# Designed miniproteins, single chains, continued (4): the designs that were tried, part 1

Scores and structures below are computed, not measured.

Each design is a single chain, and the fold is of that chain. pLDDT is the mean over its residues in the fold that is shown.

## One batch from the design tools (miniprotein)

Design m12001
Fold by ESMFold2-Fast:
Structure m12001 (fold): chain A 71 residues (1-71)
Amino acid sequence: SKVLEEFIKKYNLKTDGDKVLEFDENEHPLLVALKVISYLDLGYSKEVAENALKIHGEKLEKIIKRIMEKG
């Protein structure tokens, strides 16, 4: 989603294909969870994180947007 793309760009996150390779320890726990999903040995990818945004909808997107607005 555009929200996820802008978030990755704003926080200068490293990505390799569908995976986020780096995260900031000062991030909101929910964002850490999304990044961890991308790292899981089960093959969770950026697409899975984006699907989580679609499933959880407005609530998850609001949290991400709020964090982006603060940082």
Scores: mean pLDDT 52

Design m12002
Fold by ESMFold2-Fast:
Structure m12002 (fold): chain A 82 residues (1-82)
Amino acid sequence: DELQKKLEEEKYNFIYSKMMDLADRMGIPKSYVDEAMEMYKKGMPITEVLTKLAEKATELGVSRTQAYFQAALLMAEIEEEL
């Protein structure tokens, strides 16, 4: 269904855009966002995807509190919109 495909594309574009904005603000590489999106597209729950992204951010020196707090805010934005 063409409408279903467009809705899925918009959903992925929204999530990717939000993750990229977050990555830019936290100074984490695009490659980590690309990996997170690949996991999500393979059927991993968004909560687990964002948790793994936060873990990778802490490995790069982002504070644990900041990384998990930002992931939680992004989760809330995604749940509200989708």
Scores: mean pLDDT 80

Design m12003
Fold by ESMFold2-Fast:
Structure m12003 (fold): chain A 65 residues (1-65)
Amino acid sequence: MELTGPDVSASDEEIRANVQRLGDLFEATIRADTSLSPEEKEQQIAQLRRQMEERLASLLAERRR
C-alpha cells in the first residue's frame, strides 16, 4: 500500500499546518452561524481553540520516537 497523504511520518510543520487549517475552517463556520448567540459563538470558539491546541500537542507527542 502506498500513501501520499498525511501519515505518522509527516513532519511537525505539516501536522501544525493541517491542525491550523481545520481550526480556521471550523472557527469561520461558527462565526458565520447566525443561529448561535454571541455568547454561544464565544464558547464554541473557545472550546474549538482549546481542542485544537490539545490535539496538536497530542499528535506531536505521539509522533515522538
Scores: mean pLDDT 73

Design m12004
Fold by ESMFold2-Fast:
Structure m12004 (fold): chain A 77 residues (1-77)
Amino acid sequence: KEEEIEKKLKEFLDLLRSHPELKPYADAVERAYKEDGKEALIKLVSEIIDQVREKLPKEVYEEVTKAAIELLNAITK
């Protein structure tokens, strides 16, 4: 289960880092997971989705949201 979380986290981080404007969010997510664990990661990922909804093209927002849902599902299973 931890391996699945790490895999989905890497996929989410790689996606965020592929967009220069989202790199600070990727750095924050990686730090939160390392320092504060799963609960902080869940909260931060949800906040990022809300923050980027109005700032990204629809296609990018949908891709980020799908990756976030997959990560959250891995954490809660």
Scores: mean pLDDT 79

Design m12005
Fold by ESMFold2-Fast:
Structure m12005 (fold): chain A 67 residues (1-67)
Amino acid sequence: MDEILALLEAGRGAEAAELLRDADLETLKQLSKHITFLDLPLEFKQALGKAVKDEDKERFIELLRNM
């Protein structure tokens, strides 16, 4: 978890996405809660939260790759 958050704070979303490839939806829900406290664009945080709410793991991963 902390490694993924550090990658996201550094703008290394593609690397974070690769680490999350085998993650379950519960892991993404927990990660989404932590992402609300990161210095990222509000629209991006909202898009990630929506992907988790929709249980759309593929969309969550693609959003991270496009950072």
Scores: mean pLDDT 81

Design m12006
Fold by ESMFold2-Fast:
Structure m12006 (fold): chain A 87 residues (1-87)
Amino acid sequence: SAEERAKKAIESVKKSIESAEENPEDASKQTGAALTALGEVLDLTLQGDKEGAQKVAEAVKKLAEESKLPEESKKAVIEAAENGAKM
């Protein structure tokens, strides 16, 4: 279902953010969080699920804002989610 796809996408990004939070000096994990956010949102957009993509983008933005990530990493995740939803 669309709700199950959105939930799976959010859980995937959340795990990537948690890994980046545990490793704040690991540039690969910081970049990985942003790339996971872009990929999960973009996948829904490309499937034609515009509403699901927007919902996941908003949830991901909130997760990043509430996270312990460095400010540059938060910005990268937020921008990635927004860009995924715009395509």
Scores: mean pLDDT 86

Design m12007
Fold by ESMFold2-Fast:
Structure m12007 (fold): chain A 58 residues (1-58)
Amino acid sequence: MTPEERLELGREAAEEQHRADAKAFIDGAMKANPEVGKQIRDALEKGEADREARRAAA
C-alpha cells in the first residue's frame, strides 16, 4: 500500500471506530441512567428528524 492509501484507510477505520464508540457510549448511558437516557433519546430523535428534513430539501 502507498502511505496515502494507508493514511486514508486509517482515517476511515478511526472514523468508524469513533462512531461505534459513540453509539456504544450513548447506549450505555441510556441503560445506566433512564433520566439521562430519555434526554439523549429525545435529542437524537430531534436530530434525526432535522437531518431527514434537510435530506428531503437537498
Scores: mean pLDDT 71

Design m12008
Fold by ESMFold2-Fast:
Structure m12008 (fold): chain A 80 residues (1-80)
Amino acid sequence: GQSSLSLELDLKSLSVEEILDLVREALKLYDTVTLLDVDELFAAVLKSELEEKLKVQTQLTPSKVPGKVNLIITKPANFS
């Protein structure tokens, strides 16, 4: 079956590059990784960086928390 992981990260303590590395490693184990309750402006930056550098598919969905979004990251076939 498809595997998924939901992460609530302390994004204020992590650089964009550290988040990309964490997502890359998580996608080796899971088909989908969701970052929960990310600030909407920061999520837009992460979406662009993930799609450009990791060549993954991403989607932003509204969070239950105002001003925050969920960032859904799906690995492509043959992700390494």
Scores: mean pLDDT 81

Design m12009
Fold by ESMFold2-Fast:
Structure m12009 (fold): chain A 94 residues (1-94)
Amino acid sequence: MPPLTPEQVEQLEKAAYEAGRELARTVAENGEPPKGLQSVTRGGVRPVTATLTEYNGKLRVTASAPGVSRELQRRLTEAAQEGFEEALRELEEE
């Protein structure tokens, strides 16, 4: 794939953040931790998939998109984690 522009990178990070928020809502709606991995995919310029995993006994979100570098994948994962944590805080207030 051709190199991503800064604008496209920002769009992917925003998509990852929103996917993380949606994933938190989905987990909360189920009333209990999922028995396996959960994934949410958001379309747009490129589909961004946020996946809920367990890491060292804690729930962790990762994110990926087709044709991204490892560095960008790390940034997408951080954006998805931020969205997930913010949505969980909002839901905890309920």
Scores: mean pLDDT 73

Design m12010
Fold by ESMFold2-Fast:
Structure m12010 (fold): chain A 85 residues (1-85)
Amino acid sequence: VEKDPNTAKLGTPPVVIDESELGKGLAKEALEKKIEELEKTYEKVVAEVEASDEEGIKLLEELGFEKIGERTKDGVTFAVFAKDA
């Protein structure tokens, strides 16, 4: 996959919060801040989350990301989301 220099990619770990972290609102706020910072430098932000991670998918949709596809790597299916800056 070609890496566009104008595209910032959010990895799976930034959207995966374990149960020990209280407050889904804090996870959303942290992601919003990171996305806003990336949007200042890049024209598009892409995020990947496991297709089975309903909470991660919901957070990305609430942040204005749209599902653009799915990718399977090493037996794990990832949902691919994108947001224009």
Scores: mean pLDDT 62

Design m12011
Fold by ESMFold2-Fast:
Structure m12011 (fold): chain A 70 residues (1-70)
Amino acid sequence: MIENVKTLLTRVLKAMGLNLGEETIEALSKELTKLIEKLKLDIDTIPPLMVLALLGQLDPEVIDKALSLP
């Protein structure tokens, strides 16, 4: 699941013109995986736009911490 989330997140961010570091993508993918499991969603059925909505559901402090990674 984490690798599928990481691949989907990387594709979405690249489509938005964002090129984030590997550690940031890994941290965000880990938190997104937890949220997807909490909401009982199937990663294979999640459209790319929904990934952005799920990022917005994450704690702002979690996002800020991930963006601060080298």
Scores: mean pLDDT 75

Design m12012
Fold by ESMFold2-Fast:
Structure m12012 (fold): chain A 85 residues (1-85)
Amino acid sequence: SEILAIARAASPDVADVVAALRRAADLMEKQGHRETAEHLRAAADAVEQGDLGKMMSHLGAAMAAASPDEREGILTLAGKASAGL
């Protein structure tokens, strides 16, 4: 999974997690997965604001909209985001 590669490369700090979420969103949008991309961007904004509840809500929605092969990557990003907050 391309998102999983992005997620594994990210450090569990706010700046790296935000950058990784935005990169994953750009990738999803280029592949035509607009709903997943929108939720990943909203999750990045929530991480930047320190809003754990909004981050978890948007990452959950991104996972629901994502194909099964991308869900592991999104889950990995969620773990790093939670650790960084």
Scores: mean pLDDT 84

Design m12013
Fold by ESMFold2-Fast:
Structure m12013 (fold): chain A 96 residues (1-96)
Amino acid sequence: MEEHAKRAVENARKAADAVEKGLGWEQASRYADEATRHAEESQTPEAVGGLAAAGGIAYGSEKKTDEPARQAAESMRDAGGTEGHEAGLKGYEAAK
């Protein structure tokens, strides 16, 4: 469903934003989990599911540094090009 796909992307961005704002990676993890669940619920193509899973990657990156999480968020905000598609595929692969 479009609504679930939209919520998947929104929650992935919130996960990265939580890391950037220093809200703690436990909060970021919560948003990343919600992003992944919405992608699964929508049963959308790998690209959309991967975008939600990329939120999990953004959260995972916070365990080492905030920079990768910010880069993931930027890729999601500009989603629509090859960069967004590649980030989505990597997220999907990690979520399997």
Scores: mean pLDDT 53

Design m12014
Fold by ESMFold2-Fast:
Formats: structure tokens, sequence, C-alpha cells
Structure m12014 (fold): chain A 77 residues (1-77)
């Protein structure tokens, strides 16, 4: 997956969580946990990017990719 594809997937995950909360639907705890981890990493990347910490941005992009892969594995299995 490219960085752009990962960013789009994270946006979609955030939108799905917001919609589920707005509709009052119970979230699967594992789904919520995996999605939460991804959103925390994304926020960390935004902070690192704002600070010009290119090394930390690169490491967080790798962590986000792994977290998204785990999320997709869970969702599709």
Amino acid sequence: MTKEEIDKLVDEIEAELRKALAEGKPLDPQYASLAGDILILRRGREVAESQGNEKLVEELDKDIRKAVEKYLEYKNS
C-alpha cells in the first residue's frame, strides 16, 4: 500500500467510527481497539510533521501501515 492509500483508509476508519457513534451502534471491542491505535498513530504523525521531525514521521508511517494491515486482516477475516 502507498502512503496515500493508507491515509485514505485511516480517513475511512475515522468516518466509520464517527458514524457508528452517531447512530448509537455498539462497536466490537477489538475493532474499536484497532481503529483507536491507528488514530493515535496518525495524530502522532501530524505532531511529528508539524515539528519537522522527518525521522519520526517515517517511523510512524511504518507503524500506521502495520496497524492498518492488522485492522484490515481483522475486518476481512
Scores: mean pLDDT 79

Design m12015
Fold by ESMFold2-Fast:
Structure m12015 (fold): chain A 76 residues (1-76)
Amino acid sequence: MKKAKIEVEVESEEAAEAAKKMVEKINESLKEKGYDLELEIEAKVTEEKKATDEIISAAVGEAAEKANEALAKYEA
């Protein structure tokens, strides 16, 4: 099984958790499709801020974009 690492910089621990959950959902989808690729996420908290919907959404979006990039490299 091949592993790809995704790094996300977030401004709260809650955003880090949301990003990790997004990558877990993507890994479930990959397993269902028969891929032998597993995505590993490393969320780095750069600042200790209160989580807002915007911060959480940004972290989730970045994780999804990086996951898609890793998938494109795997399929190439």
Scores: mean pLDDT 78

Design m12016
Fold by ESMFold2-Fast:
Structure m12016 (fold): chain A 95 residues (1-95)
Amino acid sequence: SVLEEVERRIRKVEEKFEKNRSSLTPQQAADLEQLLRQVREIVREVARNRDEETLRLIARSLEQAEKVTGLMMLASLGVAVLAYAVTKTVERRKK
């Protein structure tokens, strides 16, 4: 299931973040924690709506985040949040 893959990838990103926390500034760590919270909330909402396309976009962003650390992880998670915002805007315009 795409949802199970996304949840597993979030866990791996969180583990990698904790292992590398000491190499981040307090601000970078706070920003990453906030983005991880936003991604988890988006995943819950998207899963409730059975939006597999958005889940696949989130999975791709998380896969990239798993492979990098620091600021690159921040960028990858930021893309996941942006993808959701765009999808939500498009759905509102189809009314």
Scores: mean pLDDT 70

Design m12017
Fold by ESMFold2-Fast:
Structure m12017 (fold): chain A 55 residues (1-55)
Amino acid sequence: SPEDERRALLEAQIENLERLREEVRADESIPQEERDRILAILDESIETLRAQVAA
């Protein structure tokens, strides 16, 4: 259904962003200040997408 398709796409996007967050969090080559900014943006994006997931 369109609902299931939308949910699947949102869940896939969340999974991709969560993986990216883990990579950024573990990447010591990124300066701490820069890493904190990127993580904040990713957290906001993940939160927004989670709010859009139809349950």
Scores: mean pLDDT 84

Design m12018
Fold by ESMFold2-Fast:
Structure m12018 (fold): chain A 58 residues (1-58)
Amino acid sequence: VTPEAQAAADARSAALVPYVKRLNELIKEKNIKTLDEMAKASEEVAAEYRREQALAAA
C-alpha cells in the first residue's frame, strides 16, 4: 500500500466520523432495533449528506 493511498483512506474515514455520529443519534432518537429501521436511518443520513454536498457545491 502506498503512503498516498493510506492517507486517502484515513481522510475518507475522518470525513465519515460526523455522519456516523449523526446516524447513531438517529438510532437513539428513533429507538431503532431492527435492521430494516437501521437501513432506513442510513438512507436518511445519506440524503442529508448529499444535500449538504449540493449546498457546498452551489
Scores: mean pLDDT 72

Design m12019
Fold by ESMFold2-Fast:
Structure m12019 (fold): chain A 73 residues (1-73)
Amino acid sequence: SELEERARRLAEGARRTAAELAKKYGGGEPEVRVEVGEDRAVVTARAGPVELRAELTPDLQVVTVTVNGKEVT
């Protein structure tokens, strides 16, 4: 339940981030997908050339953002 709540909140943030980047890089409306398991959750947001992937465990959160297939730092 805690992991699911974290994933849902992160999905909302991921959608907003992808939408803002899409305005800059010419993407459309973001598509967000959320997968929640017992010890792991994955959030993916895509908008044209923009892809955001976040992986969650109870101990870690890793977020990767790519534009045109290249990671943004």
Scores: mean pLDDT 80

Design m12020
Fold by ESMFold2-Fast:
Structure m12020 (fold): chain A 73 residues (1-73)
Amino acid sequence: SVAKLRALARSLGQQDGVLSATVDEEKRQVTIVIDKSESEENLKTAESAAKLLGGKIEDVKTTDTSTTVTISL
């Protein structure tokens, strides 16, 4: 459901340290960009939220300044 994707993006995007949250409706994915200092807790939150909705973490890309997480529902 697109509504679940948008709700997930909005919920995760409101977390401290999350810089952006975007929805790809065709791929059924949410992508969040997290400040590196807040990455550990936000990644755990994203994985828990994805599993609750029947989804999973597809990809995690880490740089010196940020972590980008892609979630599939």
Scores: mean pLDDT 83

Design m12021
Fold by ESMFold2-Fast:
Structure m12021 (fold): chain A 75 residues (1-75)
Amino acid sequence: SNAAKVIAVALAVLGAWVERQLTGRDSLEELKRFLEEIVGPEVAERAVKIFEEHADTDPDKAILEVIKLVEEALS
């Protein structure tokens, strides 16, 4: 279901942010590959850019904008 895919993306983005905070790694390549399977490479690239731009300064914005982008792609 599209709702399950959106939830999976939200968890993946949160997981990447948590890893970045705890280990200094960002898992961006792993996040991008996961997103490519769900929404394709173009949307995945845009989502990773949003995450990179906002994850350190406004993680709520990073997560919510990625979720919105994925919801739009799955509509």
Scores: mean pLDDT 80

Design m12022
Fold by ESMFold2-Fast:
Structure m12022 (fold): chain A 74 residues (1-74)
Amino acid sequence: KLSKEELTMEMTLGVLRIQAAVLKLFGKESDDEVIEKIQKTAEETLEKNKDEWSPEVQKRFQEEVQELIEWIKE
């Protein structure tokens, strides 16, 4: 069951996935540069939502970001 926090996390992940796809498919940056940009945005997002998101939601966000990074490396 999706909580309000989980829904907000999924929406934020959607934006990160679109950003990664655009940078990987249409950008001129290397995969390493794309990964670094995504990691920095993810860290800023976690810090911003630290008080709103439960530890479980934060952990799932980090796991999904790691999966996105693995996709960029492919």
Scores: mean pLDDT 80

Design m12023
Fold by ESMFold2-Fast:
Structure m12023 (fold): chain A 87 residues (1-87)
Amino acid sequence: SAAEEARRLRITARAIALARELSKTLPEEEVAPAIEEEAERLRAEGEALIAEGRATGDEALIAEGQRLIEEAEELLEALEVSRAAAA
């Protein structure tokens, strides 16, 4: 879908930006924890939306929660890609 393509492009752009940041002499240890914290936040929010959607029978909330979990996974993948690109 167009939304999924937009998310993948955003993740790719983020990976490139992270690779450039790492090449600016910033230690990877400073960037990685921030990305990991953001990913955990998105995952927790997604799990909460899924739980609410299951309790209320709201499939739109379940879908949105799944999207947030997927975005969290993509952020962690972008971190791995950025490290490979910076090398």
Scores: mean pLDDT 75

Design m12024
Fold by ESMFold2-Fast:
Structure m12024 (fold): chain A 87 residues (1-87)
Amino acid sequence: SMEAKVKGLEELIANTSTVVGATLRQILDREKLTPEELIERLERELRELEEEIERLKKLPESDSEAVARLVGLELRRTVLEEILEAI
């Protein structure tokens, strides 16, 4: 539930000894987001990344531009998955 995710995020950002927790807290303050808005933004970005990755994987391997883009998106997906799993 969103309430459980908010609690997880609040516990994560309360632990400023972690780079992830400190960074997420800084983003909340800088962007003036609520915890709910940050979670929704991260989940939306992950969904959009997954959809684009699936699209690019269907293209020919000879498309070097598509391959380079795919690598970048896969790295971003991995980071977002790790953050959302920590919540």
Scores: mean pLDDT 81

Design m12025
Fold by ESMFold2-Fast:
Structure m12025 (fold): chain A 86 residues (1-86)
Amino acid sequence: MEEELRELEKLVEEAKKALVEKLGKDASQGVIDSLDKALEVIKEKYNPELYRELTELAKAIVAGDWESALALTKPFGEALAKALGL
């Protein structure tokens, strides 16, 4: 649990860097805010669905697989909204 969370934090930081490099700071800000919020939610209360979706999205972004990243935004957003009670 703690080790997986540390690895996820590193992965999210690398994904944020890749987003800024690809899209620029302004265009990436909304996605970055969503990634940070998802990580905050997972750290407060473990959510395996949100953990999986965040991990897959961040991996795709870090790999430069923008087609997969785009496809993963919807299930990630739905998992985050569900975790927030939306």
Scores: mean pLDDT 83

Design m12026
Fold by ESMFold2-Fast:
Structure m12026 (fold): chain A 99 residues (1-99)
Amino acid sequence: MQFERDVLAALAEILAAMSRNAAERQTDPEVKELLKKAAEELSKAAQHIDNGDFKTAAEELRKAAEYLEKAAELSGDPQIRGMANAARRLAEEAEKLAK
């Protein structure tokens, strides 16, 4: 449905902005780089969702979740852990729309 697509794309962009903001607050260069990579994958996923390419979007959301998981492990930041969980759930929703 168009509404579900619009919501999913918006959530991916919100999560990308959150990841960029978290990167600015981090002092560890490795954590900062992982958060920037996650934001890039999340923004790509939002674009692919808008274009109806849910399969590619799901792959990009999974990559974002992997970057966020690693950033959470290195930083110990519970907010980053929350973002990783959100990205994984967005990937699951994109996979459902791909069928």
Scores: mean pLDDT 87

Design m12027
Fold by ESMFold2-Fast:
Structure m12027 (fold): chain A 74 residues (1-74)
Amino acid sequence: SVEEQIEAIAKEFQAKLDARKAEWDAKNASDAEKLAMMKAIYEALLAALEPLLPQMPPDQQASVRAYAAALAAA
């Protein structure tokens, strides 16, 4: 299902973020470096969700697009 695909993508994103948090602690990364890496991961997540957008309910599509617009403005 589309929901299963979205959940799988979200789980992959969470695993990537958790791995990066461990790296940040080990390397004593700056807040600016952490934010830049998080933004890149979120942008990759949105790109992975784009092929699924036409299969989502309209309300969910609107939410994903609004989130993408907010992220692009950040």
Scores: mean pLDDT 77

Design m12028
Fold by ESMFold2-Fast:
Structure m12028 (fold): chain A 89 residues (1-89)
Amino acid sequence: SSRNARLGELLARHAAELPTASDLERDIMAAMVLMLLTVLALEAEREGNEEAAALYREAADRVAAALEAGDVAGLAETLRELAAYERAA
């Protein structure tokens, strides 16, 4: 869908920008992604798509963990995986 294509593009752009971003920019991007993943998980749950809901919750946990650890590479990897998932939908 056009929505999944837009989400995939957004996530891929953020993943590419993370290595050169400032600490504040990374924190803001991570916070925005966590909010997005929360909404996507709730929507998937409402649609009865427990597999997608679980994927988005797992991704949110990974983003939060990477942010707490200062793991820029792990954060970028999680966003790339999410971008691929959205583009495939």
Scores: mean pLDDT 85

Design m12029
Fold by ESMFold2-Fast:
Structure m12029 (fold): chain A 112 residues (1-112)
Amino acid sequence: DRERLLELAREIAELEERGQMTPEAIGEAVERLARLLEVPEELVERYKKLLQENKDNSEKQRELVLRLLNSDDRERVAAARAAYELGYYDWAAALLMAIARRVLGREAEEQR
């Protein structure tokens, strides 16, 4: 449901702009996105391992984010949920913002 995805992306962008991207807000946004896009738990588990291995490597983190920006929304949301479940809230927030900006950007319009 693209309309719901756009609405959720706007809510995420608004939370970041207001400085209200708390762990609770991150968790709620991630859970809603995962349900909306039917993200499989197996995919989340794979990203948990990948994110944990790359937590202390800023170069690999940047590479992973850039790669996810060119993937489908299910991969991006799986990574965001994995980060949240691992307690990497800064990572989860960054991934949620990348998803929100991507969805709200020209790519979302061109996919119409």
Scores: mean pLDDT 76

Design m12030
Fold by ESMFold2-Fast:
Structure m12030 (fold): chain A 89 residues (1-89)
Amino acid sequence: SALEKLKEILRELGLEDLIPLLEEAAKRGMDLEQLVNDVEQLKKMNFPDEVIAFLIRLAIETALVPPEQRQALAEEKKPEIEKIEEYIA
């Protein structure tokens, strides 16, 4: 399952502490299949573990934040998102 793959990825990255938050995000309807696809693409493109870890954390945080606070979270994370765009460009 996508949830099991993401747990495996978190263990591989040394982020086992995020597993309970990932399970809570999954219960709140986070798109686990999309996140798995995004992470697998970044791994195939040889992106640093820091970038992969950031995207997983951002996805989990976004899923756990109430909808009315998601815009504020996006603004807070904008500098890190722009850094990732530099790797892709």
Scores: mean pLDDT 77

Design m12031
Fold by ESMFold2-Fast:
Structure m12031 (fold): chain A 86 residues (1-86)
Amino acid sequence: MDELIEEARRRADALVAAAEAGDAEAVRREAERLERVLAELAELAAEALAAGDLETAQRLLDALREVHAKLRAAAEALEAVAEKLE
């Protein structure tokens, strides 16, 4: 679990870096990788919640919130690049 959370953080950081660099191909590849990791984190969070393990569920939800904030930053960076192409 801890390794999966750290992978999600690393993938999110790579996605933001690619978006800031304007590398659309890198953004697509990192987004695909991150999507798979986020799906696993969401499943683990649901399982922890169903089991009544609120501490694990909270930790996983906090990680998902951190990644979502980074995805929002990446989206804003891409929108800024797209506006310059108009």
Scores: mean pLDDT 79

Design m12032
Fold by ESMFold2-Fast:
Structure m12032 (fold): chain A 98 residues (1-98)
Amino acid sequence: MELPEVTVRFVLHGATPAQLATFEAFVRELGRQLPGHISTEFFPDGTIVVRFKDVETAREFAREVLAYAKQLGLRIEIEADSPRAQKELEKVEEEARS
């Protein structure tokens, strides 16, 4: 049985305050564009917690986030709340490396 809702934690490493502000603006806009987006929470340490209606929306969000982090020269870590969602997001990370 597929889990219908997914929570994903993104951790941005080595970002300056200006880069964090730019990244926050980017992910807020991205959330507005995705119908399966539920909520986004930003933390001062560069942690971003995002809730999605489904894994496909989480994958799309993760692709865009990884691409943007790469443009800024930043390292980002992704962790999902379930093994199934984590496995799907690991596929997105592999696509981003190629």
Scores: mean pLDDT 80

Design m12033
Fold by ESMFold2-Fast:
Structure m12033 (fold): chain A 62 residues (1-62)
Amino acid sequence: SMVDKVKAAADAQGVRKDIADYLVKLIEQGLSLEAALAAVGRKFPGPQSEEDLGRLAAALRS
């Protein structure tokens, strides 16, 4: 499932648990991956979280 892919990718990329958990929550609520990623970026602004989210997004789009 997409949720399992997000959890695996977040662990592999060392993404903060709160960022990964929020992304999972949005996907479980029925958001598309792209809409969920955009919403996570708005909730967790800043260079470190943007870098983490960028790595996670790249892994999920591979």
Scores: mean pLDDT 82

Design m12034
Fold by ESMFold2-Fast:
Structure m12034 (fold): chain A 66 residues (1-66)
Amino acid sequence: SAEVREAAARAGAAARAGDAEAAGKYHQLMSEIGGGDPEKGYAGAKAAAEAGSAGGTQSVAFNSGL
């Protein structure tokens, strides 16, 4: 959902700033997006960014590869 993607983008940004708790939350949210597989969540976020999807997917994709 869009809310989960937005939450993942926020958690990813905080994790990149050095928040270890946010890193754990980002991983959990990516697992939820990927149907229990965080790698599928990361791949989906990257594919959405490549396709030019709107609505927060760009922020999620920016953090998904890091």
Scores: mean pLDDT 62

Design m12035
Fold by ESMFold2-Fast:
Structure m12035 (fold): chain A 75 residues (1-75)
Amino acid sequence: SAGLQQAEARGQAASDKLNQIIQQVADLIAQGASEEQLREAIRQQLRTVLGARDPLSDHALDVLLERARELAAKK
């Protein structure tokens, strides 16, 4: 089960990092950041925090931005 435990730990770490990114983007939305600034912030955070490579899918950016908007609206 070592492989499953390692995969689970990596998955949890990735989820925690994604939640941090979403929270940071939600804070930027609350400060009145433009959509272009929000998209660039997501790209930069994914590259820096998760080691994600360009190009990032537009769908992935849209999903993260939508989740951040929901969090900022506190719904």
Scores: mean pLDDT 71

Design m12036
Fold by ESMFold2-Fast:
Structure m12036 (fold): chain A 69 residues (1-69)
Amino acid sequence: MLEEREKEILEQIEATKKYVEETELSREVLEQLLKRAEGEIKLAEEQGFEKAVKALKELVEFLKKKLES
């Protein structure tokens, strides 16, 4: 079911944010997570997962802020 897929994506985004907040990750790992999140935005938009798109955009901004720090 498409709704279950979007829910799984949202849960993965939340887990990623928590992991990034709790763990001092290398710049390389943060850049990899950023590239993955940017790619997932396009896929989520194509599938009509509006909630996932919003959450992924928030994740991208969060990761960018971490890379600037």
Scores: mean pLDDT 80

